# Ledger of designs, part 31: designed miniproteins, single chains, continued (2)

Each design is a single chain, and the fold is of that chain. pLDDT is the mean over its residues in the fold that is shown.

## One batch from the design tools (miniprotein)

Design m5051
Fold by ESMFold2-Fast:
Structure m5051 (fold): chain A 89 residues (1-89)
Amino acid sequence: MSVEELLRLAAEHAARAREALAAGRHREALLHALRAMALYEVALADRPDLVPDALARAEGLAEAIPEERWREVAEELLARLEAAVAALA
């Protein structure tokens, strides 16, 4: 998997997270936001070999975050990702 493919997948997960937030599906939004951030970080590090581990950690984090924080954390992750992407453009 190339860095460009990782950045595309990160953008796709970010889009799904935004759609899930708009629909009130906070658990789905959190999981997609965590996956988007994980893929983006792996792409910036140029370490595509770390993708399976990064995605597994994202799933573990989603399980660890309490339900009352799902929306807040998803919104924060998406805002952080959008700011990071904008800074590189």
Scores: mean pLDDT 85

Design m5052
Fold by ESMFold2-Fast:
Structure m5052 (fold): chain A 74 residues (1-74)
Amino acid sequence: SMEELRKRAEELLKEFEEYARSHLDEETAKKLVESVRKLIEDILNSDQPLSVKESAIESFIKYAKEEIDKEAKK
């Protein structure tokens, strides 16, 4: 359901925010988290099928986290 997707998105975003704050400086983490939050909200508010929204949210969170991992490893 849409309600389950919103809950999953909130959980993923919270985990992402904690991860970003742990690995990046405060300003960089804040900007990245804000960008990801806006993207997720846009996806959730789109007219796309539920499965497309879920896939898009998970893919973008995964991508953003992988970028943090690359930066953290230098």
Scores: mean pLDDT 80

Design m5053
Fold by ESMFold2-Fast:
Structure m5053 (fold): chain A 103 residues (1-103)
Amino acid sequence: SEGEELHQRLMEALRKTFGSETLSVDEVVELFKKLGIKISKSTIRKMVKLDENGRVSVEDVVLVLSQELLARVGEENPDASEEEAIERVFEGMEEVIRKIEEL
């Protein structure tokens, strides 16, 4: 599906940009800041389980990013249908992939 393809592409972009399967919490906060998303270290720690080294998997980075984009779409488009909200999240994901690839 389109969502699965975007998820895979986003994970691949993150792996290529960071050269790793995991990011530090500081790297996730800085990445989100560059993407125009305000998120705290405490929020990240509440949303994902850190690995044995206190790091965030690229899969979990994609999960947090998806949730933040969905929340933003909901706030900006409170009357949008579920289908319209999902479409806007997909548009946001494509833009994020482009920005990560430019880092």
Scores: mean pLDDT 83

Design m5054
Fold by ESMFold2-Fast:
Structure m5054 (fold): chain A 85 residues (1-85)
Amino acid sequence: MEQQRQQQEQAQKQRQERQTVVDITAVSIHTTALEFQIERDLSKKDAEKKIKELKEKRKEVIERIKEGKITVDQAIDELDAVYKK
């Protein structure tokens, strides 16, 4: 009985870890797309400033995803908010 519980807990942890990697990858892809959009839409100086803010926000949301505090959708919304400012 105890070995069966440990196997189920390990399988659940492995699935959660895989989901976290997928979520972080999605956030990174979205951030790159926003960086491209910023570079296209803004002057070089304004783009550099905005990209710096975006990279800071990306770091913050990735840590919060790892801690289980936010969803990937919430992280994307916060990144989009940086672009729209």
Scores: mean pLDDT 79

Design m5055
Fold by ESMFold2-Fast:
Structure m5055 (fold): chain A 92 residues (1-92)
Amino acid sequence: EKEELRREAAERLRELAERVAALPADDHEGLRRLVLEAVEIVKELADAGLLSSEEVSRIIGLIIRAVGDILDGDHAGAAEALRRAAELVEEA
C-alpha cells in the first residue's frame, strides 16, 4: 500500500533523527551516511509518486537545515528538523 510506504519512510526518518541526536560532532562519516540515507528515502518516495515537487523541496530543505545544525553543534535542532521531515512525509 502507498500509505504503508509513507509510514515506513517516516519511521526511518524518525530513526535517523534519534541517531543524529547521538552523533559526535567530529563524526564526518556518520554525518555523510545519515545524509545519504535521508536523501535515499526522499528519492524512493518521489520515484513512487508519493511526493510532489513542492513536498520534495520542503523535505530536502529540512535535511539541509539538519546538516547546518549539526555543523553548528546543534544536534537537538538537527533531530527536530528530521522529525518535521517525517511529519511532512506522513501528511503527504
Scores: mean pLDDT 80

Design m5056
Fold by ESMFold2-Fast:
Structure m5056 (fold): chain A 69 residues (1-69)
Amino acid sequence: SLQREEVEKQLIERLTEGSYYEQQNNKDLALSAYQQALEILEQNTALLPSKTVETLKQELQAKIQELQA
């Protein structure tokens, strides 16, 4: 669906931003981007395959914890 495609696009954009800021050693901006990705994911669980949601949520939570340490 168009709604799912838009959500996937927004997730990819935030994940790309997070990765970019990690490479620049900008922990605060990387953390913000990953937190935004997690929020988008949690608000749109019904639009995405359950396995994708579970995997990506675990990965995002792990990255957020690592960046906060």
Scores: mean pLDDT 86

Design m5057
Fold by ESMFold2-Fast:
Structure m5057 (fold): chain A 65 residues (1-65)
Amino acid sequence: ADEQARKGYELGKKGFELGKAGKKEEAKRMADQGARYVREAGPEASPELAKKAEGAAVGGMALGG
């Protein structure tokens, strides 16, 4: 459901913040968990919310990587 995608987005955002702070290990764990939440919600989640979650994950990678 959309709640799962939202959790994925929140975790992606947290990974982004941790990556920015130099905590690569924590950021990696958060991003991986966020991706799993979005994946599990995929069939039932709204496409728009899923796209936002992906955008957050990509942003975190760009800043933290």
Scores: mean pLDDT 65

Design m5058
Fold by ESMFold2-Fast:
Structure m5058 (fold): chain A 74 residues (1-74)
Amino acid sequence: SHNLEKLKKAIERAKEAGIISEEKAKELLDVIDRYEAGELSEDEAWEKINALLSTLSLEELKKFFEIAAEVNKE
C-alpha cells in the first residue's frame, strides 16, 4: 500500500526526531513488515497501527501527524 509506505517513512522520521520512542517505532514498523511479508491484510495492518497510535499522548500524535503530512507531500 502506498499509504503504508508513506507511514513507514513518517515513523522512521518521528523516531529520528525523538517524537516517538524507539520501542513504539519498532512495534509500528513490525506491523508494516508483517503486511509486506503477506502475514497481514491491509485492513488488519491498519487496525493494529491505529491501536498502537491510540497509545500515544495527544502531543506525540500531533507532532507525528505533522511529520506524516510532510511525508505525504513527497
Scores: mean pLDDT 84

Design m5059
Fold by ESMFold2-Fast:
Structure m5059 (fold): chain A 55 residues (1-55)
Amino acid sequence: APSPVAKFVAYALQSGLMTEEQAREMLTAAGLDADEVLANAEKIVADLRAEQASG
């Protein structure tokens, strides 16, 4: 299952609340693997877009 952080980042990117650069900086400052979290967030964003397209 995706982490809560990846879900938050996915939502923030999808809504335009932050950029990928801002998310990467935040994740790095928190001591997290920004590349892994962003990859998971991109998958969540794709899933959200698929749900919107199917309705």
Scores: mean pLDDT 78

Design m5060
Fold by ESMFold2-Fast:
Structure m5060 (fold): chain A 73 residues (1-73)
Amino acid sequence: VAELAEQLKSKDEEVRGKAAAELATKYKDDPRLAPALAEAAKTEEGKEAVKKAISLLKRINPEMAEEVEKALK
């Protein structure tokens, strides 16, 4: 989880997109997901990637999407 969260801060948009998709699908039930996404969202690149992950999570695990949004506050 932490390694994929670091990839959300990448300058490469493709790397960020893949990391966001994997976090939202493979780790959708992992309790470390919300704090990891909150940490990544502190950067401009990470904030964009986290928004993409939340969009995916709203369709596949809406409870986790709410948890992530709470962690961002």
Scores: mean pLDDT 76

Design m5061
Fold by ESMFold2-Fast:
Structure m5061 (fold): chain A 88 residues (1-88)
Amino acid sequence: KLQEYIEKADAYVEKAKALKETDPEKAEEYLRKAAAYAYKAIELILEQIAKDPSLLDANTGPPGPGGQAMLKKLKEAYEEEKKEEEKK
């Protein structure tokens, strides 16, 4: 289910943020797990967009606010990971 994938990805992002300063290696591992679940959610979103391509132009995004919020968190996690990489 799409919602389950979004919730699991979100949970791993939160775990990664909690461990960022105490265990950065484990935090990165959780971000990778979050990305895997986010990809599953994106696959379901892309299937809906393939059926109605106008959803991309409208920026409404299937399955709705939850899917868009997940994409935003995924981008945020990638930006945080990139900042950590630049510090090393």
Scores: mean pLDDT 65

Design m5062
Fold by ESMFold2-Fast:
Structure m5062 (fold): chain A 63 residues (1-63)
Amino acid sequence: SALKEYVREEAAKRGLEFSDEAVELIVELAEGDLDVLEALLTFLGRLAKGKITAEDVRRLEEF
């Protein structure tokens, strides 16, 4: 989907590499909202570098 490609491209710009499961979960968490996706990716980019897993995305729901 276009949203999954958007997440991968925007994550790469921030030095992040998402697993397939992490991409699916972050799109679901954002409910497909591009503004929410951008905010979540910016937040993760400040906390982490490299690989982002499904567990990393699930931790966002606990905040």
Scores: mean pLDDT 81

Design m5063
Fold by ESMFold2-Fast:
Structure m5063 (fold): chain A 94 residues (1-94)
Amino acid sequence: SEEVKKAEELIKEGKEAFAKKDYQTAANHYLQAADIYARLMGEKPVTKELVEKLVEAGRGAVEALKKLGQDDLAAQLQKQVDGAEKMGKELLAK
């Protein structure tokens, strides 16, 4: 879908920004990608790939936030990412 393509491009841009040590841009792109995948999990049948992409985007954002010294925000987001991964695995087991 159009939203999936946009989220994939945001992950790519986030990775490129992180590699260049532009952690603010990396965090912004990863957070936008995670938001798209989280919405898609609520609106579409949950797939293993969708869960994996949400977790990838979320973990990228966590690492970028840590590099920015935003340790509390990174820890809060990590808990949300872990919760989403657990929920996705439980839904796929049904």
Scores: mean pLDDT 84

Design m5064
Fold by ESMFold2-Fast:
Structure m5064 (fold): chain A 78 residues (1-78)
Amino acid sequence: SMEQQRQAVEEMERAAEEAGSSVPITDLESAVEAGERSLEAGREAGRRQIERYPESREAVEETLRRMEEAVEETRRHA
């Protein structure tokens, strides 16, 4: 169960990382765009992981909250 939760979070983080890495970061604006793309991909992947592994809900939601806070912090410095 914990292993399945970990795999779900890792899959979600991988999807987010791939989406964010598609944006070259040259300034704060592009950093915000990269973060927003990562968050969007993470939310979609997280939703699918929760459907496949309902027990991962708390871990996925916690990870999404951290991603959202990171994007918000980047936006505050823009």
Scores: mean pLDDT 81

Design m5065
Fold by ESMFold2-Fast:
Structure m5065 (fold): chain A 87 residues (1-87)
Amino acid sequence: ADALRARVAELWARLSPEARELFLKNYQKEVKKLLDKKDELTPEDIAEAIRNAADKTSEYLKSQGKEEEAEIVREYGDAVAELVRAG
């Protein structure tokens, strides 16, 4: 859905470079954990990895007093997970 893709781009643009880097690092770690256990990942596996990465990034941002950015990364994770599930 074009509206969902636009939402993902908007939320990503609102994140700082540090938050983006942290999210990507956390996402790579979550994907690696899944690949250590499975030969192939489903869209639902990828969606779960995205949400877990967003949760971990959000918790870190909250610990740094960046509560609004923590909410943006959570919304970003939810939007990307929905996009992945939609195909």
Scores: mean pLDDT 85

Design m5066
Fold by ESMFold2-Fast:
Structure m5066 (fold): chain A 68 residues (1-68)
Amino acid sequence: SKEELLETAKRQVDMAIRRLRDASREEQRERLEQFRGDLVAYVQQTAPEYTEEIEKLITELIEKYLES
């Protein structure tokens, strides 16, 4: 379902951020951008109807983290 995909995307972003906690800000930015691309590509292949909403959510979560 859409709700399950959104919850999964949030959890995946959270885990990616935790994994990169001790990395430099530059490395965090580069690796989170790669992660975003990979996850969006997966969603586009699996559930294309939700791609835009999930990409927006992932982007917002990553930007919020990098701004803090």
Scores: mean pLDDT 83

Design m5067
Fold by ESMFold2-Fast:
Structure m5067 (fold): chain A 79 residues (1-79)
Amino acid sequence: EPELSAEERIALLRKAAESLPEDSPLRIDVLEQIGRLLAEQGKLEEAIATYEEAISLLPEDSPRRAELQAKIEELRAQL
């Protein structure tokens, strides 16, 4: 009937992430998308937690860790 709400989209993305291997780059991409949608909804603390989850799945030397940390700091500045 109606289009998916942002909350429904986040729930579907979260299920997609759960279906992927924990070491999958796609799971990290899905978590980043969830974090962005949560931030757009004003759920800044949940967005930060989601980005932290994505960081925990990245290799220790990944340049994406610094990128995600920068996003977390921007969101913390809004709290």
Scores: mean pLDDT 79

Design m5068
Fold by ESMFold2-Fast:
Structure m5068 (fold): chain A 59 residues (1-59)
Amino acid sequence: GAAASGAAVAAAGGAAARAIAERMGKDLNWDETQARALAEAGEAGDAAASAAQVRKMGG
C-alpha cells in the first residue's frame, strides 16, 4: 500500500480482505460465516469492516 493515499490503502485493504475471505472459505469450510462477512466487507469497499474481520480472525 501507499502511505500518501488513505483511499488507495482502504481499497487495497478491501481487495486483500476479499482474497483472504475466499481462501479461508476453502480452508475453513465450517467457518463460512466469517469468510462471507469478510468477503461482503471487501466487496463493499469498507476497509474498517474488513480490518475488523481480519483482526477477529487473527486475534
Scores: mean pLDDT 59

Design m5069
Fold by ESMFold2-Fast:
Structure m5069 (fold): chain A 90 residues (1-90)
Amino acid sequence: SNIEEAFQLMAKSVEEALKKYEEGKLSEEEVKEFIENVIDALKKLLPYLTEEQKKIVEEAIKKVEELLKEGKYKEALQTLLDALKEVIAL
């Protein structure tokens, strides 16, 4: 489905961002902006998701927003990746 393809592309993008951040190729400002853009994209997809997918995504957004406030960018990227993979596995 178009939704499954969107989640697969987002998961690959998050994996690449995580690798670049760990390699020191992304600043804290760049990684924060990247995560905020992924959250915005997920929020725009919410009306098109099943109730089960929506629950996973909403819980992930809440956790990631908390991690961003704490400056825990690696944990935020990992939380996004895990949630995207969970939705794909449904």
Scores: mean pLDDT 89

Design m5070
Fold by ESMFold2-Fast:
Parts: C-alpha cells; structure tokens; sequence
Structure m5070 (fold): chain A 61 residues (1-61)
C-alpha cells in the first residue's frame, strides 16, 4: 500500500540521517539510495529525486 511505502521510505531516510550524523557517509548513502529506489518504484518522482540527491551528497563526503 502507499502508506506502507511511505513508512518504509521515512524509516530508510531516518536511518540515512542517523548514519550521516555519525560520519558514516557510506551507510548514509546506502540508506538514502534504498529510499530513492522504493520511491521510484512507487512513482513518487519528487521523493525519489530528493532521496537520490541525499545519497549523492553523502557519497561526495
């Protein structure tokens, strides 16, 4: 369901933020990318683009 997809994306983004704050940028990027992939499969283009940008930003650290 859409509610389940939104919860999964939110949980992955929160995990990404936690790793980012810890300086674990590789794990942060992985979690943001997983959120982007789930959003993209659900047709949530803006959410997917935002999560992918967060993943790319973490990879550049």
Amino acid sequence: SMTTVQKQMTDLSKQGNKYYKQGNYDKAAQKYQQAADIADKAGMKIAADTAKKNADDAKKK
Scores: mean pLDDT 85

Design m5071
Fold by ESMFold2-Fast:
Structure m5071 (fold): chain A 115 residues (1-115)
Amino acid sequence: AMAAQGRALDHVYRAIEALAEGNFDEARKHVAEALRALGKTDEEIERARKMTPEEIAYEAVRILRQLAEFVPSADDTPAQRALLEAFEAAEKGDFKRVYEHLKRLAPQFRAARAA
């Protein structure tokens, strides 16, 4: 449902902001809530509460890809390029690199939410 997708997106943005601020418990909470909004199982939601920062970053990229809102497009913007780089790192299992790319995007997510 569109409402569920909107809730998942809000929680993903909040998770990325929390990661950038070093608030890993808040980031885990928001990833878990995003998965809940997407109708994931209780087991998957519980696993999210135990994720490392890198695993949270990978899951955030995976959810953004699923929702296709902030995935890389033909429009070459700094935000879309950073998302492409995060996505490529996620496909290679490099969770640390995913975290670094998403952390750099946090100011842009704050600006988007304020608009």
Scores: mean pLDDT 73

Design m5072
Fold by ESMFold2-Fast:
Structure m5072 (fold): chain A 85 residues (1-85)
Amino acid sequence: MIEELPEEYIEKNMTPEAKELYKRIVDLEKAGKTPQEILREILGIKEKISEKAKQMLLNIVRGLLTAGKSLEEIKKRVEEFIKKL
């Protein structure tokens, strides 16, 4: 189940780019998209990774967005995670 952050929290604590990305992830999850489809749409990730790794990666992205991290930092952390797989 997806907990949506209050709109006020999103507007105060996220950059405009992070806000758009967060809302897009939430919308895709509500539409029943798989972690693979979400990762492909948001980050362009095409690599064949395990279902568990896809879910962990999506959770990492969500955690970084909710922590107010920049889009560039999120991309770097995603690349580091994929390199360890």
Scores: mean pLDDT 70

Design m5073
Fold by ESMFold2-Fast:
Structure m5073 (fold): chain A 69 residues (1-69)
Amino acid sequence: MEKKEIVVEIRLPASEATAESMVAAALEARRRAEEIAKKQGYEVESVETSIRGTAEEVVATARALAVKK
C-alpha cells in the first residue's frame, strides 16, 4: 500500500475573512486535494483541515493522506 500526502492552501485577505468565507475556503481546499489525489490514481483515506490567521491574511489548509492499493 503506497501513501502520499497532498497539501492545498487557500489564502484570503484578513479584511475579507468572514466565518462563511473561511469555511468556503476550507471546503474548496479539501475539494482540490481530493481532485489531485483522484487524478494521480490515489484514494483519499483522511483529510485534516486547519485555518491559520495573520495580520495580513487567513490561510485555509487541507492536508489529505491518499493511498494507492
Scores: mean pLDDT 81

Design m5074
Fold by ESMFold2-Fast:
Structure m5074 (fold): chain A 104 residues (1-104)
Amino acid sequence: MLPKHLEKFLERTEKEIMEAVEKGDVEAVKAALSRFAAQLHFWVLHLNLPVEDARLAREKALEMIDKAIEFAEKQGHTEIAKALREGKKLLEEYFDYLIKLKES
């Protein structure tokens, strides 16, 4: 199943994003998403994360972002919700690219 260190990293990323949303800090949200993408790149390509684990990480990451979008909308942070949706699309495309690269 998913490596324990990666699971903990996802949990920490969720908390960081949720705290940034609560504070209404769009820049902090974007920074957290950027940091997550860089770490994901490292895990998939440099630590040679198995394809099945990469797919599971994709599922968990998208669920995390969806939860953050709902929280931002409930808080009335429309610009943050927009940034999270744009980030979700980019991360989904990036995950799909990395998974395809490992299958080739």
Scores: mean pLDDT 81

Design m5075
Fold by ESMFold2-Fast:
Structure m5075 (fold): chain A 82 residues (1-82)
Amino acid sequence: LPIVKAVAILAEELGVSEETIVTLLKKNLKVFLSEDPNGENYVRGSSIFINVHPDVARKPDYAEELAKIFREALKQQGVLPT
């Protein structure tokens, strides 16, 4: 759910479809979710690992923070849409 909202936020910000964002995340970043209810979200590229701390996940704006994390990761991979 937070990932779906983050994808929607990022798609609106970049003026692209949600499908475009999902495709970029799947091809360039591998997203691993913990099965634990308090689990960490891992976004892994070929050279980048992103961990989401529980404090971030508890924030009311968690989806917006997750969108920022995804944007920075895609930017570092050189695949962020204009």
Scores: mean pLDDT 61

Design m5076
Fold by ESMFold2-Fast:
Formats: structure tokens, sequence, C-alpha cells
Structure m5076 (fold): chain A 57 residues (1-57)
């Protein structure tokens, strides 16, 4: 994975996390990750990771 790809994933994680924390739907969070240039598979993993982090807090 390139540093640029890692930076995109980190931005998507932060955006998805804030959206889910604010009560947005999983679909809205997925759409936000996709809009940042992530593949569908990566977007889903980001959403899943953000949900896991929220459940731990």
Amino acid sequence: MTLEQQARVNRAMNRVYELLKAGASEQEALDAALSLGLSRALAQKVVDAARTQLAAE
C-alpha cells in the first residue's frame, strides 16, 4: 500500500467516524468513503472499522 493510499484511507476513516458518531446511516458513511476515491471493498472495511471503534468507546 502506498503512502498516498494510506492517507486517503485515514481521511475516509476520520470522515466516516464523524458521520456515524453524528447519527448518519451506514449508507451515507459508505457514500462518503467512496467519494474520497476508495474502492467499494476498502470503503466497506473503513465503515466496519469505524463502527468497531465507536462500539469500543
Scores: mean pLDDT 79

Design m5077
Fold by ESMFold2-Fast:
Structure m5077 (fold): chain A 97 residues (1-97)
Amino acid sequence: SMEKKLEEKIEKFIEKLENSEVSEEEQKKVKELSAKPEFKDVPEAEILVYLRLEEIAKELGVDIETVLEKAIELAKERGNEKLLVLLEAVKEWLESL
């Protein structure tokens, strides 16, 4: 089901963040985005989160807000407060656009 696929992709996303797994390609994309006006003063960690959630949204054909809400829900269930702060910062930034 779509819901199960979304949860599985978000669980993998959370695991990658908890393990500080970042590819050279992702680092390059984050640097390229950080130079754009809309990402001015946005921390690279938040841009990385945005990139990964956007990729999940595109793969599943859902909006990024849906992916982000589910990520926040699952992060709360895991008790990862640092990840929650990061996800909420990305949410506030998206709402400011």
Scores: mean pLDDT 85

Design m5078
Fold by ESMFold2-Fast:
Structure m5078 (fold): chain A 73 residues (1-73)
Amino acid sequence: MKEQIEKLKKEADELFSEGQKLVDEARKLANDPSASPEEIVEINRKALEVFNRASELQKKADELQKKYEEEIK
């Protein structure tokens, strides 16, 4: 169980990092006069999807962590 919790936390952290990179990319495009508004919107949409997935994995990891602590006590 501990390895499963650690794997889920790692996957969630990786997705949070990926989402942050997309937000940073959108910010760079917002400061680029050659970038289209539609491109910025699409990248921000992708970032939200990635953050939502990361949040779901984090929640699953937290639930497993709580179960693990209750079973090991």
Scores: mean pLDDT 81

Design m5079
Fold by ESMFold2-Fast:
Structure m5079 (fold): chain A 63 residues (1-63)
Amino acid sequence: DSELQQKIQQLQEEIERLQQEMLEITQKYLNGEISREEALEKLAELQKRIEELAAELDKLLAS
């Protein structure tokens, strides 16, 4: 099913984008550009989104 393949690809690409954003936030924190509290809040939000997308991907791959 090409629609299923497209959905899987979209989820994988969005997870990769969010992982890249986490890396950027970590780098900003290490460079002293943002506070520890700001970094933790942003990373927690990104991690939650990644977990939600990973759960959707798992359901699609299991079906």
Scores: mean pLDDT 85

Design m5080
Fold by ESMFold2-Fast:
Structure m5080 (fold): chain A 75 residues (1-75)
Amino acid sequence: RKPVVVDPSADPDYRAGEEAFAAGDLDAARAHYGRVLRRNPAYAPALELLGRVAEAQGRPEEAAPLYELAAAARP
């Protein structure tokens, strides 16, 4: 069997979140990226996309700490 931890770019929740965000379903995008981050809390692309969702929902105060975490997760 494959390990539980997988590449987030192949994660079905990551892909579903991108599709929901592209469709303008911000609540669904937030939920999907939240599930990705439960499995890999330091995955910078998911943190950045969740920040974009928060900004699109008019919540920039939620976006700022997510972008900070994404920056800290990079080498």
Scores: mean pLDDT 74

Design m5081
Fold by ESMFold2-Fast:
Structure m5081 (fold): chain A 75 residues (1-75)
Amino acid sequence: AEEILEELKKIVDDNMAAGIASAVIRYALQGDVEKAEKVVRDGVAFARKSGQLKASEDEAEEAIKRVTELARELA
């Protein structure tokens, strides 16, 4: 759970990371990894559109993959 928040903090601000992490963890604990991944991707897309993305596109995609793997482990 903490690892999801830390991965997201690498690419977005702490407040946005906390919001995304909470939703990801909720869906992962329900066994819904597809919704968890969608939440991460939608959050990253919003951050990019809003100029809140702290990382390159490649770093963001890598973070999405890592968070999805962590969500799968929680499911």
Scores: mean pLDDT 83

Design m5082
Fold by ESMFold2-Fast:
Structure m5082 (fold): chain A 89 residues (1-89)
Amino acid sequence: SMEVDKAYEELKKLAEETVELGLKAAENPKALGKGVGAVLRAIGELTEVELLIKRGAPDSVILDTAKKSIKELEKVYRDVKEYYEKYAA
């Protein structure tokens, strides 16, 4: 559905931004674990939703999972950004 497509695109964009920030944070040894953790979490959350779509899960399940993943990645993004700014400034 268009609603599923929009939720997936929002999650994908956030995951890509989280990966980019996580890789930048990982350039500092003091933030390496936090940066790598953010990258792996973003890949995991996006992959879960992508597999649900590929396996033909109901739209309700995809949407609920995507909304959960977006909220989780918003927290991960904020945490890694705070860590990056603390040690890269």
Scores: mean pLDDT 89

Design m5083
Fold by ESMFold2-Fast:
Structure m5083 (fold): chain A 60 residues (1-60)
Amino acid sequence: ALSELTFSGDSYNGGTSATATYVGKVTVRTSADGRLLSFSATIDGPGVKALRAAAARGRA
């Protein structure tokens, strides 16, 4: 019932060109029409470090 997902587009990169591959545990609950109901993730890897750096720089 739990799955790993790679997000690209609206929910993940928020309009940036950044795409990160990561390994970890992701729990996603969606409706039948694909709407996100719940998202939780424990993620590790170089992609996570890049995201943290980008988030810190984007704080303006």
Scores: mean pLDDT 49

Design m5084
Fold by ESMFold2-Fast:
Structure m5084 (fold): chain A 82 residues (1-82)
Amino acid sequence: SRARAAAQAAMDALEEQLLRMLDLDSMDIEKAKEKIEELAKTDPKKFKQVETIVRQLRDLAKILDSPKEKQYEELLEFMKNI
């Protein structure tokens, strides 16, 4: 459906934005965690923006029944414990 295609495009665009904010070429959970922990110490505003993006990505992945839901949920749980 067009609505599902729009949700997928939104998820892809938000993941691209997340990767740019973390200075990553592709999603690597362990590297993403390392970059996020660094942001928590060096740039609290950017850390909060990343948290918002990861939360939106998890919600979109859940709606789309995407295998990426577990990946985004793992990042979100990691961020809650920083």
Scores: mean pLDDT 88

Design m5085
Fold by ESMFold2-Fast:
Structure m5085 (fold): chain A 66 residues (1-66)
Amino acid sequence: MSEEELEAFREELVKIALDNGVSKEDAEMIAGAAVRAVREGLVTPDQAKKAVEETSKILAEEEKAA
């Protein structure tokens, strides 16, 4: 992935997290971590998207419970 592709991907991940009810700050944090993992070759983009979706759902539930 180029830097432009990683930036577009980050925006997509932020949208996924926000759509799941996470705050903007937490969405940016989760998306940033996922983009770093893709950049470092630790996960595929598809795995990163799935991880962000699952993590954002868990975090949104924890925020509501707190």
Scores: mean pLDDT 80

Design m5086
Fold by ESMFold2-Fast:
Structure m5086 (fold): chain A 68 residues (1-68)
Amino acid sequence: SEEEIAAEVRALSGPELAQRLGEYADKAYEIDREAAEKYGSLLVGADVETAPEVAARAIAGLKAHVEK
């Protein structure tokens, strides 16, 4: 589930979360531009290093959407 994915990625360090977010954002943009823009907006003005829960949630949402 999205919540389970978020829990898994929340166990990563901040730099690892940022890297995974970038990877999933790229995949989402290729598949569904609207979804990529939606989850990208969650990070506008947010530092993924200091807000890892926001990054984890964005990654979980993007991954769930990309994987279908």
Scores: mean pLDDT 59

